Designed miniproteins, single chains, continued (3). Designs and how they scored, part 59

Each design is a single chain, and the fold is of that chain. pLDDT is the mean over its residues in the fold that is shown.

## One batch from the design tools (miniprotein)

Design m10046
Fold by ESMFold2-Fast:
Structure m10046 (fold): chain A 96 residues (1-96)
Amino acid sequence: SMKRERLAELREELRRLVEELKRLMKEKGEDESKIEALDEEVEETLATVDALVAQGEYDKAIALLEAEITRLRLEIATLKNDMETIKEIASKAKLK
C-alpha cells in the first residue's frame, strides 16, 4: 500500500528529527527533564499513530505524523536561531 510506504517514510523522518533535536538540546545544555519530555511526547504520538493504523485510519495517521514532523522542524530551527530570533523580536517588536 502506498499509504503504508508513506507512513514508513514519515516514521524514519520523525526518528531522524528526534535524534537531531536531542543532539542540539544536549549541545545547548538543556535540562535532562526537557529531553525526557520530548521522548514522552514522541512516544504518545507514535502510540496514537499505531492505534490509527490498527483502525485503518491511514490518512489520519499520516496527518498526525506530518504535524509532529513540522513541530520538530520548528523546534530545531528555533534552537539553531535562539540569538537571531531574540534580535529579530527586539528589532521588530515595539510598544504601541
Scores: mean pLDDT 80

Design m10047
Fold by ESMFold2-Fast:
Structure m10047 (fold): chain A 68 residues (1-68)
Amino acid sequence: SKAEEAIREADKDGDGTLTAEEVGEVAEKLGLDGEKARELAEARMKAMGRDTLDYGGVLGILAELRAA
């Protein structure tokens, strides 16, 4: 999908995870609110005790932005 392709391109380390900043970049590329995406990613990372999200976590953030 377009979202999965954008996620792979933003994963500069190729480690299967993205930072909140990279999640924002993916959202902006897809025409979504990048600032809101960063906020949601940071909140989710904090709740999970992590500093990155896997691809599934990023897809979840993008789905929340579309549902809002």
Scores: mean pLDDT 80

Design m10048
Fold by ESMFold2-Fast:
Structure m10048 (fold): chain A 78 residues (1-78)
Amino acid sequence: MTAEEEQEIAAAAQAAREEVRGRELAPAERAELIARGRAALARMRATDVAALSREELVEAARAVAAGVEVARLEAEAA
């Protein structure tokens, strides 16, 4: 990856975490974000990352970051 691609991926992940922190999400929305994050992580592990486009990497990073942040906040609230 180029430095620009890494920066874009990192920025997208951070924005996804901030969006989750800034909102009160319905239980169904939280479950969906966790499921999307798990699915994105599983796909990245099963797929050759070099075959993924920049847009696919950014989307996967956002999904994983959002899902992890939702799971963290739910664990913290329990």
Scores: mean pLDDT 77

Design m10049
Fold by ESMFold2-Fast:
Structure m10049 (fold): chain A 95 residues (1-95)
Amino acid sequence: MGELRVEEREVLGVTVTVSTLTLPGEESQRIVLQVGSLTRVLDILRTRGSPEQQRLELVEYGPDSVTTHRLTENPEEGLQRLLEDKLRELAEQAR
C-alpha cells in the first residue's frame, strides 16, 4: 500500500482538501482535490530518465470527462502550475 497525505489549502478564500497517495518504489501519485461535492482526481505517472528527459503524464478525471496532460519540459514545475490551476478552478466553482 502507498503513503497517504491529507492537507487543507486555502485558495480564493475557499478551503480545498488535497489528498495525495504516493506508491512506494514508484514515482506515481494520485491527487484528489475536494470542495464539498466537487472532486478532481489526478493520476500522475513519471517516466524514469535523467532530469532533462523526465516526462510526466497526468490524467485528470472530472465528473463527465477524462483529460490527459503530457509534461516534457521541466515537468515538475509544469505539474505544480497545473495543480495550482486546478485548485483555482475548483475554488472558483465552489464560490
Scores: mean pLDDT 75

Design m10050
Fold by ESMFold2-Fast:
Structure m10050 (fold): chain A 74 residues (1-74)
Amino acid sequence: SMAAEVEAFLAALRERIRAVVEAGRAAGLSREEIRARVDRLIAAGFAEAAARGLAIPTAQQIALANFAQELVDA
C-alpha cells in the first residue's frame, strides 16, 4: 500500500538524518552547519519521494521536521 511505502520511506529518511547529525557532531561541525546539511537531506528526500510518486501527508512532513529539529538541538 502507499501508506506502507510512505512509512518505510520516512523511516529510512529518519535514519539518514540521524547519521548526518552524528557524523556532523563527530566532525566538530557547528549546529548551524549540521542543520543546513539536514535541511538539504530533507529537501532531497522529498524530491525523491515526489519522483517515485509517493504522496507524503503534510502531518508526516511536519513530524519529520520536528524529529530533525529535536535531534539537531539535543
Scores: mean pLDDT 89

Design m10051
Fold by ESMFold2-Fast:
Parts: C-alpha cells; structure tokens; sequence
Structure m10051 (fold): chain A 72 residues (1-72)
C-alpha cells in the first residue's frame, strides 16, 4: 500500500509536470517527500528521470519560498 501509493503519486506528478499541467507547491512537496522515501528504500519502480524531475521542481519552489521568507 504505502510504497505502491508513493510510486503512483510520483509518476502522476512527473506526468503532470511533463504535460505542463498546473500543480500546487503543496502537491510538489508531497511528491518530493515520496520520491525521497523511494530513493532511501532503494525502490526502482520510478525512473531516475521522473524522480529527478519531481525533486528538481520541488527544490526550485522550496528555494523560492525560503529566499522570499529570508528577505521579508
């Protein structure tokens, strides 16, 4: 259940990002957490490209928020 749900969520998020579909920062944060958990568990059900796409998108959003907060 947990691992399969994370795999499905990360793949769905990667597809949305590839298609230019709107995604919220909260959805990206959740998908990035799932992707990190899959990497830590050595799960290979999600491609490295899809993992990297989700993690990179979430990192850009998180860095933008952190920088904004630090400058405010």
Amino acid sequence: ATTADKVAFVKDMAEKLRNGEPVTPAELEQAAQAAEDLKKNGDKSVSDEDLQLVLTAARVVANGRAERAAQA
Scores: mean pLDDT 75

Design m10052
Fold by ESMFold2-Fast:
Structure m10052 (fold): chain A 62 residues (1-62)
Amino acid sequence: MSLEELLAQIDAIKRNPKSLEEARAKMLEIIAQAHQELSGRDAQIVTERALKVEKDLEKKFA
């Protein structure tokens, strides 16, 4: 899986979150996959994007 595909999955979760708990679980899976399949630098980009979206979703569900 490419950096672009993982970022697209994060954006899909951001657009249609079912719940904050499910979104967090999916973000953790995406981060784990990024560390397994991507370079350390690209994995860090995915991690930072996922954490930013998680914070945005926390505000939306508050």
Scores: mean pLDDT 81

Design m10053
Fold by ESMFold2-Fast:
Structure m10053 (fold): chain A 100 residues (1-100)
Amino acid sequence: SVLSLEEIREGMSKISDEALIKAFKTFVEAAKEGKLSGGEALGFLLTALAVFERGYVPSEEEKEIIREVLELFKKERPDLMKLPTIKELVDLLEKKLEES
């Protein structure tokens, strides 16, 4: 079952800003240590978009890590990149990285 991006946003709306930022920073540390799998990359990208949408301003190091995880995800999960919801997620996140 594939959720829409709107359904994912609704589900995530119940998570506090502090908990969401903590989850984001946990993913960033995992990515820095080379411990983030392609399957975990989707969770990272969803969390990254959510912290941007809540007004968190990532550092330049955090933005570079998000770009590296985007490239990892595109390489390891080209199957998921064909899904409209995932393509919308990636496009929105790339736009947020350019605008910040």
Scores: mean pLDDT 83

Design m10054
Fold by ESMFold2-Fast:
Structure m10054 (fold): chain A 59 residues (1-59)
Amino acid sequence: MEREEKLRQIIGDVLGVPVEDIPTDPSTTLEELGFNGFTTSLLKRRIQKELGIDLGPVV
């Protein structure tokens, strides 16, 4: 789906890694991708802004 590719691009940008290193498996958790509280907050903001998905409050 187009949103999946967009999500991978956002994740790669937030983590500073090539998009090819980002799994396409939607069951992969943010913790498994190397996210902490700060980068998770950044990711949620980017996803909400660009994909229109509400991921709830940042923690």
Scores: mean pLDDT 68

Design m10055
Fold by ESMFold2-Fast:
Structure m10055 (fold): chain A 82 residues (1-82)
Amino acid sequence: SLRAELEYGIAQAEADLAAIRAALEAANAPQEALDAVDEIEAALAALRALVEAGASDEELEAAARAFLATVRRLMPLVAPYV
């Protein structure tokens, strides 16, 4: 189901973001990169909240697309340090 796929994907993304944050800290990355990962984490937390609230498949699909758009926009600011 979409929900089960999102639950799995969210857990993987949470683990990946934790590793990215650790890498940024180790690299003494600039504030712009730290702000970017904070925004990605906030977008992921919003998606997780919708899953936990029992949102419809339509709402979850839209939220997942919004999350991926945020990742695509911000990951270039993070990538040089991971």
Scores: mean pLDDT 88

Design m10056
Fold by ESMFold2-Fast:
Structure m10056 (fold): chain A 63 residues (1-63)
Amino acid sequence: MAEILAAQKVKEDPSKLPEFERLYKELDEVNVQLLKAAVFKDYDEVDRLQEEADKIEQELAAL
């Protein structure tokens, strides 16, 4: 959801593109790590990574 809203904001204001790309890449990297942690049943790491993903999604929503 936040990624779609951020993409629309970048279309409206292209100056936001570098920040959007940075945040989207960070979110993608966190999601990959989250999937790996879930597969290995490292629930403490899953919880930490979910918090990081939520923070990045808030930053995207704030664009």
Scores: mean pLDDT 78

Design m10057
Fold by ESMFold2-Fast:
Structure m10057 (fold): chain A 74 residues (1-74)
Amino acid sequence: ETPELLALQTIAADKLLHPNSRIDEDALENLKSLPLSFLRALRDRYLSQLPEEQRALVLGVRSEEDLRALLASY
């Protein structure tokens, strides 16, 4: 898994957990700067808080376009 993929999925999971939260413009770059093991653990922690259907949606986020489509829905 790439840092970009893990960061995108972490942002998606955070948005589903907190639908009314604003996404920081630097969120993607900030997350990508984290150690890969920490970023994976963070993504997995957020995924564990979501119902199965929403976990599948997050894991389906593979690009910035996928993330934008998800964020537009919430």
Scores: mean pLDDT 80

Design m10058
Fold by ESMFold2-Fast:
Structure m10058 (fold): chain A 74 residues (1-74)
Amino acid sequence: MLSEEQKRELRTLAQTAAREANDPELRRLAEQLVAAKTDEELLAVTERLIARLREMGHERTADTLEARVRELKA
């Protein structure tokens, strides 16, 4: 189970990435992260957001989020 601190950190990172990239899909995914009610849904949406960041060339931000997701799954 994810802690509230971990969920807040993921949402903050996602929202920051969406604002910087100015991409409608990233903004939609960041909104879905805020609305996610289950840990499984939160992780699934975060993985989609990571994939979108990589498509846009934001490799370092994607790597940071992916490492965080890996820690949470362990």
Scores: mean pLDDT 76

Design m10059
Fold by ESMFold2-Fast:
Structure m10059 (fold): chain A 109 residues (1-109)
Amino acid sequence: SLEEKLKKDMKEAIDYLLKHGKSFEVQMILRHHGISSEEIKKILDPKTQDEAIENIIKSKSLLNVLELTLSLLEEAARAAAEAGDKELAKKFRERALEVSKLIDKLKKE
């Protein structure tokens, strides 16, 4: 499903960024997309992360979820490129492009 794909995209991007010391960038992106400080704390905690991501997908508009997912994937691609993970950077960019196409389609409908 689209919901499961977006959950996977967000989780993998966030987990990559946190593993590579990009916690500040994750927090800035989440705040920019209207996620509260309390919700951000839950996303940063491995024990509550999955539930927090699911709550975002269910509580925000589809457009907001897509735009947040795009921002996270683009930042993960940048972090992967900086780390020398060229293939992973490419995969995050490809996933970002697919989300971007969904945003364009939604804005035309």
Scores: mean pLDDT 89

Design m10060
Fold by ESMFold2-Fast:
Structure m10060 (fold): chain A 90 residues (1-90)
Amino acid sequence: MAELEEDLRLLREFAERAAPLIEAKDWAGVEEILQTLGNLSQEEIDSMSELEKEVLGRIAKAIYEGLKEGKLEEGLERAREILREAIEKL
């Protein structure tokens, strides 16, 4: 098997930083992390595992869709569930 620690490094970093903020409903903190992820270079994206790309994409999409619909709390709750499931696989 590929080394999960290396394959999921970016996801783990995101999970460790974002999970407590999402649980605390710290919208500003979560938004800052998402802005950081949105500024990822192509090299950083290319080095991500498929699982990392999928989870980060789903988290970002859930939060942005919530913001667009005026349902930020619902989007963050959805992101928290995605993140929780991902952490359990680390």
Scores: mean pLDDT 62

Design m10061
Fold by ESMFold2-Fast:
Structure m10061 (fold): chain A 87 residues (1-87)
Amino acid sequence: MTREQRVELARYLVKAAEALKNGDLETAIEYLQKAREIAPDSPVVRNAEGWLLFALATGNYEEAADGILNTARKAFKDDPEALAVVE
């Protein structure tokens, strides 16, 4: 994965989390699908998808959004440009 792909992935994860915080499940799904297209085998995307399933199962969209953001922060800790998008 290139630096540009990591930055774009971080943007999509942030947008998915923002959509969940706003109760916009459809938009959250769309951004996670875009993230998966960039990095289908990425543990970051898989974990974010897990948080989406948690939101669907529990209705706790705020906790799911925070889970996605925390997953992204941990994954991009050594990439200052991607981390700046999540922070």
Scores: mean pLDDT 85

Design m10062
Fold by ESMFold2-Fast:
Structure m10062 (fold): chain A 52 residues (1-52)
Amino acid sequence: MEAARAEVEAVAAELGKTPDPRLIDALSQRLVADPAALPDVRTVLEGSTVGS
């Protein structure tokens, strides 16, 4: 999970986002289950906002 979490956090940082840790965890779980879901993860992060 650490590698997937790092990937999600790297995408968030590139997009200038600081997402909720719970969202990072959920997206990391998705990447662990399906590494090809990275474009979907990016789309979710692009639509997310701080303040959950």
Scores: mean pLDDT 74

Design m10063
Fold by ESMFold2-Fast:
Structure m10063 (fold): chain A 68 residues (1-68)
Amino acid sequence: MQPVDYSKLSDAEFDLFVGLLVEELKHLSVEEAKKMAEEWKELFRKYATPERYERAEKAIEETLKELE
């Protein structure tokens, strides 16, 4: 997968992308959702700004709590 520089997106574009990702997680099994969430958190940690990583992590973790 080509690394995407998530810091270059606008806040609206980044938030939309994270929103689409968390909706996708809701359609997976709990195990698959947790695996996908960890992979995406690692990508955001490496390629997003710290503020955007924090927002994405919060949205992902809140979604995973809803699945449990």
Scores: mean pLDDT 76

Design m10064
Fold by ESMFold2-Fast:
Parts: sequence; structure tokens; C-alpha cells
Structure m10064 (fold): chain A 72 residues (1-72)
Amino acid sequence: SSTSTQQTSQVTNAAVNGDTDTAASIVASQIMNGDTIGYGQSLSSIYQITDPDTAQSVQQQAGQIIQQIQNS
């Protein structure tokens, strides 16, 4: 959908600018909303444009955000 495309672009731009907090927040929202395709596209875009370490950091931080929300 257009929304998923916009979110993927925002995630990629945030990651490229070193704003992993914003990228992780958007990725966490995609996961929590069940947007598996958007989640996959976001991580793939970060991996391709930046590096694997950045993609891993965003993925781990998104997981931590989800855990904090669910355990609060």
C-alpha cells in the first residue's frame, strides 16, 4: 500500500541519517500492526543502503520497544 511505501522510505531516510531511534520506532509499529511485508522491505532497504550492522541495530531496538510496550 502507499502507507507501507511511505513508512519504508521514512525508515530508510532515518537510518541513512544515523537516526536509528526513529527507524526502530517505525519498524516496531510495522511489526505491531502485523505489516510483515513493510517490515521486510524496511530492513532490506536499510541493509542495501547503509550496512548490516545498522540493519541489525534497528531490528534489535525495534524488538526492545515492542517488549517494553507489551510488558508495561
Scores: mean pLDDT 80

Design m10065
Fold by ESMFold2-Fast:
Structure m10065 (fold): chain A 79 residues (1-79)
Amino acid sequence: MKRYIRLTADVPKELAEEAAKKIDEVAGLVSVEFGDKYTFDVRLEAENEEELREQERAVADITGELGKKSGNRVTVEVL
């Protein structure tokens, strides 16, 4: 099964690059774009729902850490 998530974060480049690397290690990083903020398109792909939930949790942990380190809100949208 497969799910797409979009993350939007107003963070420094160094934190964005760290988050992108971590996301790519636990899920499929599709793209990283910079406009007013960094936008990360992430593909979650797993054989079963339990594995998909583990990937979602891993991405959520990375997102939470990014928010804590930056002091800024990270927006998560399920596509």
Scores: mean pLDDT 82

Design m10066
Fold by ESMFold2-Fast:
Structure m10066 (fold): chain A 103 residues (1-103)
Amino acid sequence: DPQRELRVQAALSGLQGIADAFSSLGTPAAKKVAEAFRKLAEELREAWRNGDWERVEELSEEVLSINRNADLDAAIDFLVEKGLISEETAKAAKAALAAAQAA
């Protein structure tokens, strides 16, 4: 399905963009957030490689939903919901994001 391949590519590009945005903040908490998004990208690639189309569709839609809103705070909350980062890391990353946007 060409539309599935395009959605997966869009989701992977979105994960890379979010990871790069957090990595650029330069704080330890933001780096952990960036690592978590890169880990999700690898999980999506593994699901695609293994032909786990249900998992591919679930992850792709979740990521595309985050990208559609362009809300990096919501992206951090998503990682907490998935158990990929702690609430403490999320709080510190949100503080770093707010400080960078105010600069």
Scores: mean pLDDT 81

Design m10067
Fold by ESMFold2-Fast:
Structure m10067 (fold): chain A 81 residues (1-81)
Amino acid sequence: SRREEARAALEAARELIEELAKKIEAGEISKSEAAAKIAAAGVLIISAAFLGEGDAELEAEVERLREELKKVAEEADKKFA
């Protein structure tokens, strides 16, 4: 179902964000790889927003992950400035 697809996309985005944050802190990722993974997580969040539209629980999770991705992107900008 669209709801199941939205949940799968959110789970994939969460895993990418967590791995990205860890690698940025450890210095184990290049600027270009960080940018690519940020873009990939963003696409997953957009997909989940589209698929989960009208589901308050999924919409809340989308907004939470958007804020987490924003924080990770800001951290990447600081590390690779």
Scores: mean pLDDT 87

Design m10068
Fold by ESMFold2-Fast:
Structure m10068 (fold): chain A 81 residues (1-81)
Amino acid sequence: NAEEIAEKVREIVKEFGLEDYAEDFAQMAREIYEAKKTDPSKAASLAVAATIYLVGRGIEEGKPDEAVKAAKALIELFDEA
């Protein structure tokens, strides 16, 4: 369900030291999960946008390596969902 994937996304984002953004990414995860039910192309586009946003925030926070690792984990999670 959407809340389970949102919680997993919060955990991933916090694990890689980007906890200030955890709720933003949890909300994006809910939107991606719901979009996947009706428009897989839209869901894929939203997932790519979320990944780009995460890497951008990580670079600004001085945590580019952590952001890339978190982005990879999110891509795997969205692929399984």
Scores: mean pLDDT 79

Design m10069
Fold by ESMFold2-Fast:
Structure m10069 (fold): chain A 95 residues (1-95)
Amino acid sequence: MIEVKSDKPISLDEAVEITVKEKKPVRINELKYIKDGKEIVDPAIAYPSSDYSSAGVVTENGEVLRPSDLALLYYAINKNKLLTPFDKLIEELGV
């Protein structure tokens, strides 16, 4: 898994761009997003879509911030649990 370490929190759009470029799951130490009109900074993992055209973003506490097919499958399997490595997700999907 790729880790993004930045001196500044990164946006959802930047997380998607990095994940699409890398074609691998990306762990983000500081992801900045808006929830209920408040700016929040949380650790998250971005998962590439199956066609690598986009990515979904899930917080480490299991909240889906941006859907994709792989992120939604991960959420369905592991909702309210700690995020697992992508290799375990692929194994759980029976691929």
Scores: mean pLDDT 70

Design m10070
Fold by ESMFold2-Fast:
Structure m10070 (fold): chain A 71 residues (1-71)
Amino acid sequence: SAAEREKIARDMYLTGQMYLRAYEVSGREEDLRNALLAYENALKVAEPDSEVAKEARRRIEELQKRTGVKL
């Protein structure tokens, strides 16, 4: 269902937030890449016009501009 897809996408987004927090503390590029992968997965699962898709897209854009990391 759409509601279950939104929940799964939200959980993936939150996983991205956790890895981003870990990166802020650790400085490890692995944590940053895991955050980006989680946001990309959230965006793939989310409905394109959803809040979670908008937030995941914003995070991916922000981090890719800052780090130059390609997925």
Scores: mean pLDDT 83

Design m10071
Fold by ESMFold2-Fast:
Structure m10071 (fold): chain A 96 residues (1-96)
Amino acid sequence: SMLERIEAYLDLLVEKGILTEEQKEELYELIKMAIEDPEALKKKLKVSDRTLPVAVGQEAASLVGGDKELPPFLQTGWAGELGRLAMYAALHGKEP
């Protein structure tokens, strides 16, 4: 599944010293909720259906030292990479 591939990727980033174990756990739980229970995540983040993917990307970027106020497409480095990954998962994680 997409979630299993994302978990493997985050594990690799921890092994490479790019992420801490705590950052991996927070990113995984955020992405998992975006895929499996987006309704609960909308309530938690206080956002609409239309803004949820961008908000997920912003939360992901902030967990790895990104700017909380910037959209995922304006983030740089690993914050940008992981923010865009989380946004993609929120948009497409439900697709077969």
Scores: mean pLDDT 81

Design m10072
Fold by ESMFold2-Fast:
Structure m10072 (fold): chain A 66 residues (1-66)
Amino acid sequence: GEEGVKKAIEGAKAKDTKAALEGGLEAGRNGSGQETIEKGKELIKQGDVEVGKGVKGGGAIGLSLA
């Protein structure tokens, strides 16, 4: 999980939404469980809701664990 958290934070700083989201999902898989991963996928599926703007989906998961 900690590598995922670090990746999410770095992605947020670089404004790399894809890296931040992937890091957050990785952190969720290892720490927050399957439900957090499914929520992230739902946000992407309904339109990129928070993915392009501030990595809130992935970044928030990572920051919450950091």
Scores: mean pLDDT 53

Design m10073
Fold by ESMFold2-Fast:
Structure m10073 (fold): chain A 58 residues (1-58)
Amino acid sequence: SKELEERIRRAIEENDHGAAPLSVIAKKVGTSEETVRRVMFEEGVRALVEAVDRVLGR
């Protein structure tokens, strides 16, 4: 949902632009790591996909 996507974005910004692991962001927002990863992919994904494809940040 749109609300969950916005919460994930804010959690990433608040937590040093995602320096924290996805599991920490997911826990803070109250969702799954899979959901966090998917939202990140959908919103800022073009450059991130290229970086992920190269180094695959799990």
Scores: mean pLDDT 67

Design m10074
Fold by ESMFold2-Fast:
Structure m10074 (fold): chain A 78 residues (1-78)
Amino acid sequence: EEERLALSRVLNALRDAVSDQKMINAAAKAIVETFEKYGVDPEKIVKAVEDALKNAGASDETIQRAVEAVRKALEEVR
């Protein structure tokens, strides 16, 4: 299933970019909810990751690394 493959790649990219387990869990939940509601929408998924990490207290550097990793993972599904 195309959405499950995209979801798996995005979640793996997030885990590689972010070391804090609470931040990973918050962003992962936001990613899953966004996939369920909108499917593979790169802009909505990226915004969900950014908002979740910001709310979890992530640094701007962590947010930027996670956003770039997620964008790259989404492009590889294309």
Scores: mean pLDDT 82

Design m10075
Fold by ESMFold2-Fast:
Structure m10075 (fold): chain A 92 residues (1-92)
Amino acid sequence: SSAARTLLFITDQIINSEPETARRILEGALTIVDRGLSDDEAEALRATLSAVHKLVIEGNLERARELAEETSRLIEAGDYRGALELAQRAIE
């Protein structure tokens, strides 16, 4: 089950309208990220969830949404390395 991936995709849609709900969803997703995924996908997804969560806490909602959208697209395409690199750069 890619429940953590689904939660990331849902979060993208609500970051700007319901940031507090998005924050709670991201926190929940981080607790289950390792379930049912390959090591590469889990690492990329964990980095993505952490980076988006940090941006939401900081109130940088548009950047959080853009990062969630781009990384979700890369993960869906199987580009886990690209998603990981994007997430890491976002928290520099």
Scores: mean pLDDT 81

Design m10076
Fold by ESMFold2-Fast:
Structure m10076 (fold): chain A 85 residues (1-85)
Amino acid sequence: MAKEQEERELRLRTIKIAAENFKKKVDELASKYNRPELGEKYKKKIDELYERAVKENLPVSEFVKGMEKITDELYKELGLKKLKP
């Protein structure tokens, strides 16, 4: 019981922080490249992924894979070649 609760709390905290940080970076990139519509589009995708992760109790690894796909799509739409993690 306690261990499962700790894992749930860690998962929720980790994905929430990751989602918020990533939305901030998306907004910064969209602003830097003067593409505010991309910022709105990708922040919405991040919110949808977060809601799904909460609703379906997705493990952090699956959430991270979802974030990587969103990152790849954003970078491709921005024409960026930066592979830096």
Scores: mean pLDDT 77

Design m10077
Fold by ESMFold2-Fast:
Structure m10077 (fold): chain A 85 residues (1-85)
Amino acid sequence: MEEEIERYARGLAEYLIEHAEELLPKFRETLAEEAALLDPEAAAEARALGERALEAIEAGDLEAATRALTELLRLLYEEAQRKGW
C-alpha cells in the first residue's frame, strides 16, 4: 500500500507542479473540504501536510511535494478506513 500511495503521490505532484496556476486553487478547496470531514487532530495534521505540499508545488520541488502528498494521502486513507470509507 505505501509503495502504491507513494507512486500515486509522485504522479500527482508532477501533474500539480506542471499545472500549478490552474490546479492549486482547486487543490486548496478540496483539501479544506476533506479536512472538514476529519476529527480535529487528523484535520490539523492534514492541513499542515497540505500546506507543506502546496509550498513544495509552488516551489517546483518534486521530492518535497511527493513526500508531503504521500504523508497526506496515507493519513486520509487511514481515516477513511477508520470511519468505514
Scores: mean pLDDT 79

Design m10078
Fold by ESMFold2-Fast:
Structure m10078 (fold): chain A 70 residues (1-70)
Amino acid sequence: SEDEKKAQEIVDAAESIKDSDLSSPVVQAYVDGLSARFNALSPKAQELAKKLIEERLGERAEEILKAIEK
């Protein structure tokens, strides 16, 4: 579905920064863009993205979700 596709795009973007320093200005700009994209998703797509991030990013999931869910 479209929601699944959009959720997957968010997860792939989050995975690309999972090992990055979230305090870096370059990474922060990327996170801000990702946050805007995440907040534009339907509630169902947001829940799917959160689930996939938790599954794929492990211990980094909490910090990245906190940054995205501003």
Scores: mean pLDDT 81

Design m10079
Fold by ESMFold2-Fast:
Structure m10079 (fold): chain A 93 residues (1-93)
Amino acid sequence: MLETLPEEVEQQFLAELKTEEDVLKLMEKELPKELVELALEMKERNENATEEEREELRKKQEEEYPKIQELIEENRDDPRKTLALNAAASLIG
């Protein structure tokens, strides 16, 4: 049976993540290093992308998406890792 955290507990936990540093610490603790590195790379690319570079990023994301999806799916069954994945998605934008 899948153990899911109650929405209220998840919201309380996320409310304690007040800074980008807290989000990064959660990701490093709960997620594989490969996924953490990918999330940070995507965040940096999105923040520094020009309008022209955003088109190239979309194409690159289409090529990388199956690999990212596989890593996400491998960690989906763990409630703590699911929280870390949600925090990572928020960090990326």
Scores: mean pLDDT 65

Design m10080
Fold by ESMFold2-Fast:
Structure m10080 (fold): chain A 60 residues (1-60)
Amino acid sequence: GVATVEGSEKIARGVAEAAVQSGGDSAEVEGGVATVRGPDTAARFAVELAKLGGAKGELR
C-alpha cells in the first residue's frame, strides 16, 4: 500500500521513520509531505500516526 501524510516537517519525518520501523519498505519526505510505501499494515499505521499528531493522512 501507499500512504501520504501532510503536516509539519517534524510530524512527516517522524511518521515516515515509524512506518519504516514497523515493516514499511520505503519512505520519502519532502517538506511537510511524507510518502510511505510497503505492506497495507505499514501504510495504515502511517495514516493513523499522522492523525494522532494532528496531520492529514491518506491511504492510496
Scores: mean pLDDT 82

Design m10081
Fold by ESMFold2-Fast:
Order: structure tokens, then C-alpha cells, then sequence
Structure m10081 (fold): chain A 91 residues (1-91)
């Protein structure tokens, strides 16, 4: 696939992993494990933001509005993951 397709595939894989960790965080009762899971989700969210920024730069070079909007959507999803992890950890 194109470089853009590879970046989206990498972001999707990280989102799938974050969703799995989020399910584990919801089920976890041990405080140390909950903190470790939340830290992992935040690390994945930061990597998704990094990939989204790369996608947005490629979109800008190619005047590709669709890819730019998809990159913005990835950033919003990643921010949502950080917020959800922090809210779950605070319980």
C-alpha cells in the first residue's frame, strides 16, 4: 500500500491494542495494575498522535483534505483514550 495506507494501518493496530487495554483497565481491581494499564493506554495514545501528525504532514504536501480530516479524527480519538483512561483510573 501507499505510505499513507501504512500509517493508517499502524494507527488502527495501536487503537485495537488500546481498546483491549481499556477493557482490561475496566476489569482490573488492583491499584498498581490499574495505574500500569492507564500508563500503557496513554503511551499508545501519544504514539497514535505522532502517527496522525505524520499523516497530516503527508496530507498537506499532497493537498489531500480527506487524509487531513482522517488525521484530525485520529488525534481526537487518541485524546478521548487519554481522558477515558484518566477517568477510569480516578475511580
Amino acid sequence: GSSIERLFARADALLDRADALMAQLRAATDPARRRALADQIRALAREIIRLARELMREAERNNDLETLLRGIALILRAIGLEIDADLLLAR
Scores: mean pLDDT 89

